# Designs tried in a protein design run: designed miniproteins, single chains. Part 55

Each design is a single chain, and the fold is of that chain. pLDDT is the mean over its residues in the fold that is shown.

## One batch from the design tools (miniprotein)

Design m1907
Fold by ESMFold2-Fast:
Structure m1907 (fold): chain A 114 residues (1-114)
Amino acid sequence: MEFEKEREKIIEEIAKLIPDETARLNVDSMAAVAPPEEAARLRGLTVEEAKRLVAQHIVDLIEQAVRDEIERYPLEEARKRVLSRLPAIAQAWGVEELVEPLKKIVDLEVERIK
């Protein structure tokens, strides 16, 4: 599906923006709350695999935020509400450049739901 190809391209774009330190810290945090088998797998990831895992996690959070808002608000209001949160989300991840690819994810999820 064209939708899945566009989504994967954006995930790869986000992964390239994630600093090595951020990827390692986030994977270590995930490992700390995971069962021992999964924790060992997570700690065994390369930096590039860790960046992709973090990028996928960020995308999943944004897609869920879009779904949550559209259940409560009209589509255009829901979209604007998620978009208004993106600068704070990018700041929390320490990467301001995330705002633009995350806007693409919001628009892609909105188009998928239509």
Scores: mean pLDDT 84

Design m1908
Fold by ESMFold2-Fast:
Structure m1908 (fold): chain A 100 residues (1-100)
Amino acid sequence: SMMEEERETFLRLVELTKTEEGQRLAEEARRRILEKIEAAGLDGEKTLKEIREKLAEEVIELARTLGLEELEKEFEEDKEFAEKVGLVALAEAHRRALAA
């Protein structure tokens, strides 16, 4: 049952990412990350690229762990889509933290 709950949550996140709202959430998360990188005095472009690559890898690994083989393949073929799913997840986590 726990794996089914995780799978449902992930699939909801993937579907949200395909919507206009999800795309806006991903853009908001990207802007927030870039702001924090710049405020920390780090190389914005280099650090953002590393974060984007890590988000894509984590999303692909999660799809594999959940047995979503077709979705894993889709993310491998479209890394930007995997990245956006990761950014939407970060945006939801941020909203949850602010609501608590």
Scores: mean pLDDT 85

Design m1909
Fold by ESMFold2-Fast:
Structure m1909 (fold): chain A 68 residues (1-68)
Amino acid sequence: SPEQQQLDQLLGSFTQHLKWLKQNLDPETAKEQADMVYKHLVRYVKQHYPSLADEFSEQLEKIREEVL
């Protein structure tokens, strides 16, 4: 669906942003900034795509743990 395609694009953007944070910031600051972005994205998706929010949140968490 178009909604799932947009969420997949957000996951890709999140992954790229976390990689940038890891390369350019110290580990503690990178983790803190990643947590902030994670919380913003989860709130956004819960508001606009509530039926997909749980799956999206789980995928964001996996990306965060894998990259950082």
Scores: mean pLDDT 85

Design m1910
Fold by ESMFold2-Fast:
Structure m1910 (fold): chain A 81 residues (1-81)
Amino acid sequence: SDDEILAQLEARRPQYRADFAGIASDETVDAAYDEFLADLRAGKKIDPRLFNEFKPGEEAARIRAAMAYDYLLLKNGLKPL
């Protein structure tokens, strides 16, 4: 279910902070994650391809893309990257 997927993503919040520590602050990672969850709960369609074309300064967009990929993997019964 979506609730189980969201719970698994929430459990990965420390991993996202660790993975992006060299690029973004914990506050930036948390903000990107909160926006991603808000978009999912609002019923917005997730398409990771929309996040693949990053410019310098788009660290939040790159973080959201990683979260979107993990969401799609979990939704299809696969393990996150």
Scores: mean pLDDT 72

Design m1911
Fold by ESMFold2-Fast:
Structure m1911 (fold): chain A 104 residues (1-104)
Amino acid sequence: KKEKIIEAIKKGKEEVLKFLDEAAARSTPDQRKALEELRKIVEEEAEGLIKAAEMGFNVQSAADGAVRDIEKKARELAQDPETRRFGEEAVELFKKYADEAVKL
């Protein structure tokens, strides 16, 4: 079960980072910088979830914290409606994969 949770978190991380990279490639320089900062926090939060799972901690509490931190950063970086939309989609993707992982 633990290995399946870790693999689910890794898969979710890859999907969210891929979405942000594709969004950044189609963005203005200012939007790209914002999405790169969001990408960094997604990567850090996903690694935190992997560590929590490896240590046998309750992943649900860690996942809830990660989603809140990513939502907060996305709101701070929302300079325009397009960047806001990309941030909201990244949060929903992360939340979807985190929810799938914690159900394992």
Scores: mean pLDDT 85

Design m1912
Fold by ESMFold2-Fast:
Structure m1912 (fold): chain A 81 residues (1-81)
Amino acid sequence: LEELKEKALELIEEAKKELEDDPKIVARLDELGRRIREAKSVEELEAALKEAYWYAYERFLSKGRFDLAEKLARRASEIGK
C-alpha cells in the first residue's frame, strides 16, 4: 500500500508540475493527492488514482499535450501492475 501510494503521488506531482499554469487544475490534483494519502485500503487508493489519472489525462489532451498524455499513461500502467 505505502509503495503504491508513493508511486501514485509521484504521478500526480509530475502532472501538477506540467499543469501548474492553471491553479484550478492544480487545486483538483491536490485534492486527489490528499485522497491517495488518506486511502485506508488498496481499493480506495486505486479509485483515487484512477480519478486523478483520468482527470490529468483529459487536461493534457485538451491542451494538445499528447506527449504528456502518453507519458502519464505509461506511468499509470506501471502503477496498475
Scores: mean pLDDT 76

Design m1913
Fold by ESMFold2-Fast:
Structure m1913 (fold): chain A 108 residues (1-108)
Amino acid sequence: TPQEVVETARRRLQEQAEGLIEARESGDELKLSIEQARLIAVIGEIDYLARRNIPDQQAVAQISDVLRDTALQLIHMANSLDVESFRVRAAELIEQTTAKLEEIAQKA
């Protein structure tokens, strides 16, 4: 269902944000690179799930755009902010993204 797509997106984005935070705390540039690649893969998985479970193609396109923008912002923050600021801003961004996805899913 559209709501299950949103719940999956929130959970997977939270998991990937934690992976990025842990990589930053480790100081391992390779680990950070791997976690960024995993975030992109997760966005692709959620997009696939949306296309399979949401018949409204406009809603699917909007979800894909929101997820892509969120991933780019998370990657930018991971590379530009200190760890503490990144943790706070990532949590805020994921909640904002979830609210946008819920609004799209409700209309779909």
Scores: mean pLDDT 87

Design m1914
Fold by ESMFold2-Fast:
Structure m1914 (fold): chain A 73 residues (1-73)
Amino acid sequence: GSPETPELSPEQQAELEALLAAGKAEADALTAAGKPLEGAKAYVRAAKAAAEKIGDAATAAQGEEALALLEAA
């Protein structure tokens, strides 16, 4: 078959959406508090956790690398 994104169960989709929504809320709050770098880290951490939850190793690895770059900045 054609390469395609792995299908998520309704439970996996709900957890993914909850993790991303929580990460966005944390990032927005940190940015509003004058901490945009910490906000960026919070969002990337949430995206990485969401990717790990659904078994997307490539996206999780990209998130890890992005966090390392943000820490080095």
Scores: mean pLDDT 77

Design m1915
Fold by ESMFold2-Fast:
Structure m1915 (fold): chain A 107 residues (1-107)
Amino acid sequence: SEEEERKREEALRLVEEALKITKEALKRAKEVGSSEEVIKALEEAAEYTEKAIEALKEGDVEKAKEYAKEAIEKLKEAAKLAKEEGLEAIANAAERAAKLLEEAIEI
């Protein structure tokens, strides 16, 4: 339906914004020499977010939600670890990306 198409387009927009934020946070994490744990969590979050985008483009909403949930968990892990390291900007970026993915799942 037109409503289902609009919902997928809105979800796709939110997930694509989350990916952009996650990739920018990953770049900053590497530049400031954050722990390998923060870098790995952000890399895994980006990978799952990209898989969610691919699934949404293929119309597989259920698979996209599963990938988005994995990305949310990795972003929350990255935010917690970054905050413990005093990297508040990276932690805030990861939290923002997670919120966008949580909003996308609710659509």
Scores: mean pLDDT 90

Design m1916
Fold by ESMFold2-Fast:
Structure m1916 (fold): chain A 57 residues (1-57)
Amino acid sequence: MRLYRVLKDIVSQSVPPKVIKAGEILTPEQIGEKLGIPASLAVKLALKEGVIEEVEP
């Protein structure tokens, strides 16, 4: 199972905004659920923006 560490607070564009806090360690499914988009897309976008990093188990 892959895990990702959040490097910066992520705020969704939904109303009310959903917030993922810096320092959390999350699965792709958790990131996708919090952002309201598919897990694979959520991880790809967050990695591109440099707001998460993959952590080794």
Scores: mean pLDDT 76

Design m1917
Fold by ESMFold2-Fast:
Structure m1917 (fold): chain A 94 residues (1-94)
Amino acid sequence: MPSAEEILDEFRARMEALLRETTARLAAAKTVEEVEQISREALGRLLQLEDEARRTAAATLSPEEVARLTAEMDALLQEVLDRLGALVRERIAA
């Protein structure tokens, strides 16, 4: 049974992998429409990763641990969203 720390570490690792994949896809994109599609797909996958982590936490952790983990996951998600937004803006401006 995973601990709160293990769930958070896996969530972080999966978000970092998705960000690396998305960065490579954005670098290869040739049109604004491709950039927008890649961005939408990345956002959908981030939400799926969050949902998966929340479900695992709810099944295994106390309500207090779930609340703390949720706050930490939300902070990591916001950091990744900010980085993704910056990458998208750079690609559109190029």
Scores: mean pLDDT 84

Design m1918
Fold by ESMFold2-Fast:
Structure m1918 (fold): chain A 63 residues (1-63)
Amino acid sequence: MAEELEKAIKEITKLLEKADWQGASKRLNETKSKLSPAEQKELYEAYLEAGVAASRKQVAKAR
């Protein structure tokens, strides 16, 4: 089980929910150095999906 990948996705999602794009990018880069190329691709795809989800959540929170 890719615990580092799952942990990174969870942490990046929290940062994106806070609109901390710099923190999310930094965490992505730090984790990327510890992962295989396949896991890096999965992390990046999760980052994009989390960004979309965070945008939707921010709109909902503003209401």
Scores: mean pLDDT 73

Design m1919
Fold by ESMFold2-Fast:
Structure m1919 (fold): chain A 110 residues (1-110)
Amino acid sequence: SKLDEAIAVVNETIDRLEAILDKELEEGRKNNDRERIRAVIMMEASLTSIRLLAYEASRDPDVDVKAFVELVKKEFEEILAIAKQYLDEDTVKEIQALINETNKKLEEIA
């Protein structure tokens, strides 16, 4: 279904973002950068929230796929806003590119 395709895209994006954030967390720990570590923890908490949204959507037979897509797009933009405030420009560019790719895929599904 369109919902299953959207959930698959969301979960793949979360896995790829988690890989980026794991590297950022390691660098933050190495450099004793408390703000960077805190930002990564906040972004990882947001990713957990998105996973829960995808799980709940998968259990609801009446879910509106377009509404789900708009909700997860908003959550990814909030993650990007945190990244822009606390992470290096190169990492922000990588996260932005991934979110742009994800949003395009989700818009094609919805």
Scores: mean pLDDT 88

Design m1920
Fold by ESMFold2-Fast:
Structure m1920 (fold): chain A 110 residues (1-110)
Amino acid sequence: MTPLEREAADIIGEAAQRMLDLRAAGKLTKEDFEKILQETARRLAELFGLPEDKINELAEAAKTVEGLDEYIERLEKENYPKELIDAVRTLKALKEGYEEWMARERAAAA
């Protein structure tokens, strides 16, 4: 693992742990999840030295799974580093996992 890959993994791991802690406390709201995801997206973009417009694009893309897919496709077409693409794919996996968990909670409550 490169130092950059390790720092990206640490940023994502910190976000995931924060989400798990909030969930365990019964405090993980959709708003809190989205704020953590947005903060994590910005931190990753800054770590990889992306310009402000690309940082803002990633933060906007992180609002939806589809937006993240489109952002990943653009990064691949523009030949951005694999480490950045992998980090964004992991953000997408976190968002998908959250949406699946929320769907399960709603089904259990119905």
Scores: mean pLDDT 81

Design m1921
Fold by ESMFold2-Fast:
Structure m1921 (fold): chain A 69 residues (1-69)
Amino acid sequence: GEADRRRVAELAADHLAELAGLTPEQKEKFREMILAGKSVEEIAKELGIPVETVREALDRALAEHNAAR
């Protein structure tokens, strides 16, 4: 549901901040892009971060979200 998607976006933003050193404003922008349905490639390009790093953050968030269910 939407709540699950918001939680994954929040977790992914936290993981991405640790991997790439995001500012709080960049974390918010990342969450908004995920919720808007932007691709990993679009997000990576917009934030200037490698696609692989964005994908790793999302993979970690999904694993953490699934473990909490």
Scores: mean pLDDT 80

Design m1922
Fold by ESMFold2-Fast:
Structure m1922 (fold): chain A 68 residues (1-68)
Amino acid sequence: SAGERAGRYAEGAGAAGAAGDEVTARRQILNASKEGPEAGRYAELAARAAAEGDSARAQHYSDLAYKA
C-alpha cells in the first residue's frame, strides 16, 4: 500500500540520516514525498532526528509516515 511504501521510505531516510549518508537520505525523502506530501515531511523529520542521534524521535516520525 502507499502507506507501507511511505513508511519504508521514512525508515530508510532515518537509517541514512543516522549513518550520515545525506545523498541516500535525500533520495528516500523524495521517494516518500511521491507517496504524499505528508509522508515526505515525516521522512525528512525522521532523517534529521536520526542524524541528531534521537532514534526514538526518528521512529515516531517513521510511524507517522505509515499512517500518511
Scores: mean pLDDT 86

Design m1923
Fold by ESMFold2-Fast:
Structure m1923 (fold): chain A 75 residues (1-75)
Amino acid sequence: MSKEEALREGVRHISKAIEYAEEGDEEGVREHMKLAVEHFRRAGASDENIINAGKSVAMTSGDERIRKYVEEAVE
């Protein structure tokens, strides 16, 4: 898998986490956030890059909590 593909998979897991958040499944949110972080790290992304990806998804979804979830999963 290319670094670009791994980053896209990470974003896909963040999108899944948003879906779980809308369903009220907090465990699903945390599970997919962890998976997203692992994909980003496998792609060679820095913590800053992972947080920036979370900002991008938060802007797209309009849900600022996504930024907090990503930051929590990284730290």
Scores: mean pLDDT 75

Design m1924
Fold by ESMFold2-Fast:
Structure m1924 (fold): chain A 85 residues (1-85)
Amino acid sequence: GSIPAVGDHVSDEEDLERYREQAHEVALAELEKLVEAIKAGEEVDLDVLEKAKEVAEKLLKEGYKPELVEEYLKVLEEKIKELKE
């Protein structure tokens, strides 16, 4: 059967839920940019990676797109591990 969309209500909600979703989308976009920079071999500071990991863990705990967030978190953790002893 047809699968209905289960999360694309950004235009229909004007309450805290819409604000929360926008905040989560911005956070996810920042994580995506950082992960792409890491994959492109760009130099990223450990402080930036640690902060991004904290953001990713918060998004994961809140259940926002957990599959994508877990993939980003894995990339961030691997890069942090690479930069640490």
Scores: mean pLDDT 73

Design m1925
Fold by ESMFold2-Fast:
Structure m1925 (fold): chain A 80 residues (1-80)
Amino acid sequence: SEMEELEAEEERLIERLREAAEAGDEEAAREAAERLSELAARGVRLLAEQGEIAPEEVEALSARAAERVRAAMEKLLEAA
């Protein structure tokens, strides 16, 4: 299913982000976070297609998800 594909890709990107943060590789961490943000936007669009959120809210929710990913990335880099 599309949701299962998103979950598998999310797990791979989270692993990549943690690995990059542990290594102190800021560029790799930022790239993984950017891809996680894109994945979050895809998930938001999927939820809208399923009628779980209003289509008009997709952009706002996607932006909010991207900010949360950025904050998580910064926290992981600071902890490393």
Scores: mean pLDDT 81

Design m1926
Fold by ESMFold2-Fast:
Structure m1926 (fold): chain A 85 residues (1-85)
Amino acid sequence: LKIENEMLALDYIDKLIKEAEKKGDTERVSLLNEVKELVERAQKYIKEGKLDEARKIGNLVWKAIEAIEKGDLETARKYIEEAKK
């Protein structure tokens, strides 16, 4: 399931993007946009009944967000790339 969690994730990511844009942090904006694309992919998988694939992406997305918030952009990139497999 987790439809509500994926919708909440988009709102949270949009907030983080706006905060990064205000600071001129182009690198964080870029990474957060990739995370947003992954959330949209997870929503598509939910609609197609691919719940295990959606759950895997959702878990990796939250780990990537935590890494971005800590300033660990390398670890965030690794989670994003794992989610794209």
Scores: mean pLDDT 78

Design m1927
Fold by ESMFold2-Fast:
Structure m1927 (fold): chain A 94 residues (1-94)
Amino acid sequence: DEALEAVERAVAAQIQAYLAQAQAQLQADGRLKTVTVDGVPQPTPETMRQILELALAQAEADGADEAVIAALKGALTADQAYADRTEALLLAAA
């Protein structure tokens, strides 16, 4: 559906804007940590999580679209679930 695709594109653009604002804020605070992966500078996993947390907080404060908020919450949940699973596996292997 083209209307749904247009909404998804608009949501993606808003998410990118919030992530960029969060990254700029972390850079201003001297907290932006990056590592080069395949020739591309990328935030470290810790910094990426901080970007997502700050982006979500700002989106909620601004009263952003529920799809934007849901996507940022989903990304944080996926990242947290991965970290929690890794810790549980390490404890089980000990």
Scores: mean pLDDT 73

Design m1928
Fold by ESMFold2-Fast:
Structure m1928 (fold): chain A 64 residues (1-64)
Amino acid sequence: SDKEKRAKELEEKAKVYEENYKFNRENAEKATDERTKRSNRLGAENSELMAKGYREAARKLREE
């Protein structure tokens, strides 16, 4: 169904941000300079927020 397809697309977008979260978090841990560390922490935070947003959108779509 169109709803199932759209929910799957939102879940796939969430997975991309979940991977970006892990990547940014690891880069923040490995960084030795404050600017790179801070930048990657912000990137991780944004990616986590986006992933949660897409997951919630997919859940709501399935609840309809």
Scores: mean pLDDT 88

Design m1929
Fold by ESMFold2-Fast:
Structure m1929 (fold): chain A 92 residues (1-92)
Amino acid sequence: SLSTVPTSGSFNFGRISLPGGSTVRDVGKQIDAEVPEELADLEVVHIRSDPLTGVYTVYVRKDGKVYEVVIDKDKKKVDLSDPRNQLALDSL
């Protein structure tokens, strides 16, 4: 039914331990990682974690485009030398 498809098939970052309207800062707080202020206010649309590397890839939306913010859990910070993080910064 229509009510089944929206519940099970849509993205929901709130089920990745974050409420609606969450930002990269909220992700950093949740995993105890430092987030630079320039990236902190970006809206989170999805999170992917790699259990082998401890890397979190946070998908953020800015001006209708989706960017990746990479957070290294083992280093507890965003690596600003990562090209994905540089691309997100350049979108601001």
Scores: mean pLDDT 68

Design m1930
Fold by ESMFold2-Fast:
Structure m1930 (fold): chain A 55 residues (1-55)
Amino acid sequence: MKDKERDKQVLEAYSRILNGEDEEEVIKKTAEKLGLSKSTVSKLIKKKQKELQAS
């Protein structure tokens, strides 16, 4: 899977937010690690949340 590392980091970020960590800080750290913008990471987390809720 081409984006396995990205998907893993997004899932970990989502889990941290669910555990009560600051959403903005989690997004910032994930964006820095993946070399993406904070807005891109935020969209990926929201997409992951929708996928998990729909399944």
Scores: mean pLDDT 77

Design m1931
Fold by ESMFold2-Fast:
Structure m1931 (fold): chain A 89 residues (1-89)
Amino acid sequence: MIDSSQRVFDSILSTITDPTARDHARLGSQHFIQGLQAQQQGDNDTAIQHYQQSIYHFQQGYRLTTDPTARTMLQGMIQTSQDLIQQLQ
């Protein structure tokens, strides 16, 4: 699961040419993975906090990138993070 998420994030990062947008996408990816790890450990509160941070960073990356593929992928990650938060509440 985590390895599959990492491959998706590596793909997203490779499509983003703006360095600030890429930094936000990288931070969002790191928080998403940390959220998954916390969820696997049963720490739902920590998982929710990490998913909220991932949403923030993916939203910043979305605003700064002009690539339609990267924008679609970032929107997908925002939606996935929101869905995971709803499952843990």
Scores: mean pLDDT 84

Design m1932
Fold by ESMFold2-Fast:
Structure m1932 (fold): chain A 70 residues (1-70)
Amino acid sequence: SKEEAEKKLDEAVEEARAMAAAGKPLSEVAEYALKKLYEVEESIKDKKFAEELKKKFEEKIQPIIDELEA
């Protein structure tokens, strides 16, 4: 369902933050985030919803990645 897809990506954002806080390198955090996004996108047939969900996920993940790149 759409709600399950959103929940899975929100949980992935929380885990990415925890990984960064634990000192995991950018490469591991980015790989984890991309893997979770790919899994969710492949499960969604609604292209418009998938595009909106991807954008929201990228907006939430980008600050974590930017912090690790700095």
Scores: mean pLDDT 81

Design m1933
Fold by ESMFold2-Fast:
Structure m1933 (fold): chain A 85 residues (1-85)
Amino acid sequence: MEELQRTIRELVEALVAGDRERAEELIRRVEELAEEAYKRGDLLTANTALIAAALAYDELGDRERARELYERAEEITKEINEKLK
């Protein structure tokens, strides 16, 4: 979680600065952290990371990638809800 929070903060800073190349690198790192979290069963961390990456792609104008990540986050939310049943 701490690494994810730091990476998201750096991503926000890159987006505010208009550093597209840096932002794209950080989005990739957030996506990697989401996959790692999902593989270990940390669905809340995976969901948080995917939403952050989706918002960043949307901010960069990549609406297709943003939509794909929002859809993945929605599926993880469904998995969380099913596990609570």
Scores: mean pLDDT 83

Design m1934
Fold by ESMFold2-Fast:
Structure m1934 (fold): chain A 68 residues (1-68)
Amino acid sequence: SKEEVIAELVQEIVEQNLSPEAAALVLLSTLGKLDQGQLKQVGDQLRANKVSQPKIDAIMAAIVQLQN
């Protein structure tokens, strides 16, 4: 499922301590343009993995910038 793919990608982002820009590129290269539901799932999974709110905000901003 796409939710399982998002969880796996978020795990990679956390384990490799990727920058917000690198994290956004990994997500977009695998999933393409993210809809609102997928954006919510990414945020929820980052929070579940104890990523800081400022880093979550930076990753989400990078995704929005790169996909528009």
Scores: mean pLDDT 86

Design m1935
Fold by ESMFold2-Fast:
Structure m1935 (fold): chain A 97 residues (1-97)
Amino acid sequence: MRYRATGIFRKEGVTEEEVKEMEQRARDAAALVEQHPDVRVLSLKFELKKDENGKLVAIGTVEVEAPDPETAVQALRAIAHAAGMELVELKVEEVPP
């Protein structure tokens, strides 16, 4: 069986340049994670939003697929850590055959 994990990453009080650096670090980490043949990064999406105080907030959404839930969660945590963002939401589901 395979498992899909979706992680939501957040970082408040960022500049546009810092978001680009965080996205690049996340993409580099995703490439390293994908070097494992049983792990695949399905999507990596970065958004920049303004809060009610006009401060920029970076939101990352990352989906990975792995042979077990622990491996999927570890992959998401590694990408979040490399990006310098906080993993604020995590969902793991079994992929139907």
Scores: mean pLDDT 83

Design m1936
Fold by ESMFold2-Fast:
Structure m1936 (fold): chain A 84 residues (1-84)
Amino acid sequence: MTVSIVNVRVPDDATPEEAGRAAREAAEKALSQGASKVEVLVRLADGSVVAGTATTPDEAGEIVRRAVEKHGVGARTITVFGLS
């Protein structure tokens, strides 16, 4: 099985909107490479990890935006797994 992995590092002070945009762009890239869905892993500055599954770039961006907004801390690393 072919898995596409996109890792994005985000500044510690990134806004929810900035983190969401980075995730959206990573998901768009994975989906353009033939993935049918993406799994998103967000590592937050406080050590928390949030995971979610999306079928569109906008869904992936919203998962990350909401995670950063809810925890009140910047995302450090966003990993997007393209799944077939």
Scores: mean pLDDT 72

Design m1937
Fold by ESMFold2-Fast:
Structure m1937 (fold): chain A 67 residues (1-67)
Amino acid sequence: SMEDLQKKLIELLEENKEKLSEELYEKLVRYIEQGDFDSVGALLANNGRLDLVKKAEELIKEYKKKQ
């Protein structure tokens, strides 16, 4: 479900909280809650978090396969 994807994405951010500024974390959480996953990926990439982009893309890909 979208709710399960949102939970997993927030969990990914919490596990990597030390790599993220408070402002960046809050923006990412807002985009996740809005279902705007394209903005999540773009914001992570623009802040040099390619490791988190790859992990987020894998979670989103798995979610889309279940539709």
Scores: mean pLDDT 84

Design m1938
Fold by ESMFold2-Fast:
Structure m1938 (fold): chain A 89 residues (1-89)
Amino acid sequence: SPSDEEIYKALKKFIASSDEVQLVHLKSLRSPLLQTYFLRNFKKFGLLGEFVKRSSAEVIEELRALIENSLLPKTEQEELLAVIDENER
């Protein structure tokens, strides 16, 4: 399994990638386990706000859909959506 440092570096690289690369990656997260793992790592490292501030509206809409369609507890989904709302403008 990857270390916390390796996961953090991978997320920072993802945030720096193009809108096309981000959209392809978000749409590739088809399993509930991968969706949960991805979203929880963004929350764990406090990177969700930075990601949202740098993302296009299309990427943000795909991220919202990913959260809402995930198997995360409703309270955890609401916490993630609040971070998006706070950082969009």
Scores: mean pLDDT 87

Design m1939
Fold by ESMFold2-Fast:
Structure m1939 (fold): chain A 100 residues (1-100)
Amino acid sequence: SISEEEKKAMIELMKTILRTLAERHPELRPATEELIRLLDEIEDPNASLEEKIKALERGLEILEEMRAWAEERGDERTVALLDDLIAGLEKLKKQYEEEL
């Protein structure tokens, strides 16, 4: 349902959001750097579908931890951005599971 060009655009947008979050919240930098690495793995044409799904699952775990961090601090704007990122990764995971 999502074209390869749309997937690439979505991933690049997610990377941009993650870099912006790290700039605003330096404490999130290690998590955002790991997420960007996982997004690079998801874009890798040499990665298996199973490896991409595993990377998405790990990415979702990290995003949920970041969301809990932001929610505890009452940062509703960061929570909303993380909810968008979570929805994006869940959509990609669903698409890849259907290609299995």
Scores: mean pLDDT 88

Design m1940
Fold by ESMFold2-Fast:
Structure m1940 (fold): chain A 87 residues (1-87)
Amino acid sequence: LVVRDWPTVRISLEDLLADMDGLGLPKTPEGSKKAIDIYKEEVERHMRDFGRTVGATRVVVEFKIYKDPKTGLYVLEVKIREEWDAA
């Protein structure tokens, strides 16, 4: 088994929602959840496509949302791992 861990990506939900504002989603908890779900789906799609081009057997994408105690802002953390089964 060969594995490649990508650098952990951290995005503030404020920045994420600002980037997704062009979608015209309402600025409600439901609208924010929809924007986050769309972002997660796009990340998973891109990583699956890229994994296919490099011949990875599987791609694992993990998402975590937490509140940064220093800023009081919510952060989306993304961890990506690609795996190749042994020949």
Scores: mean pLDDT 76

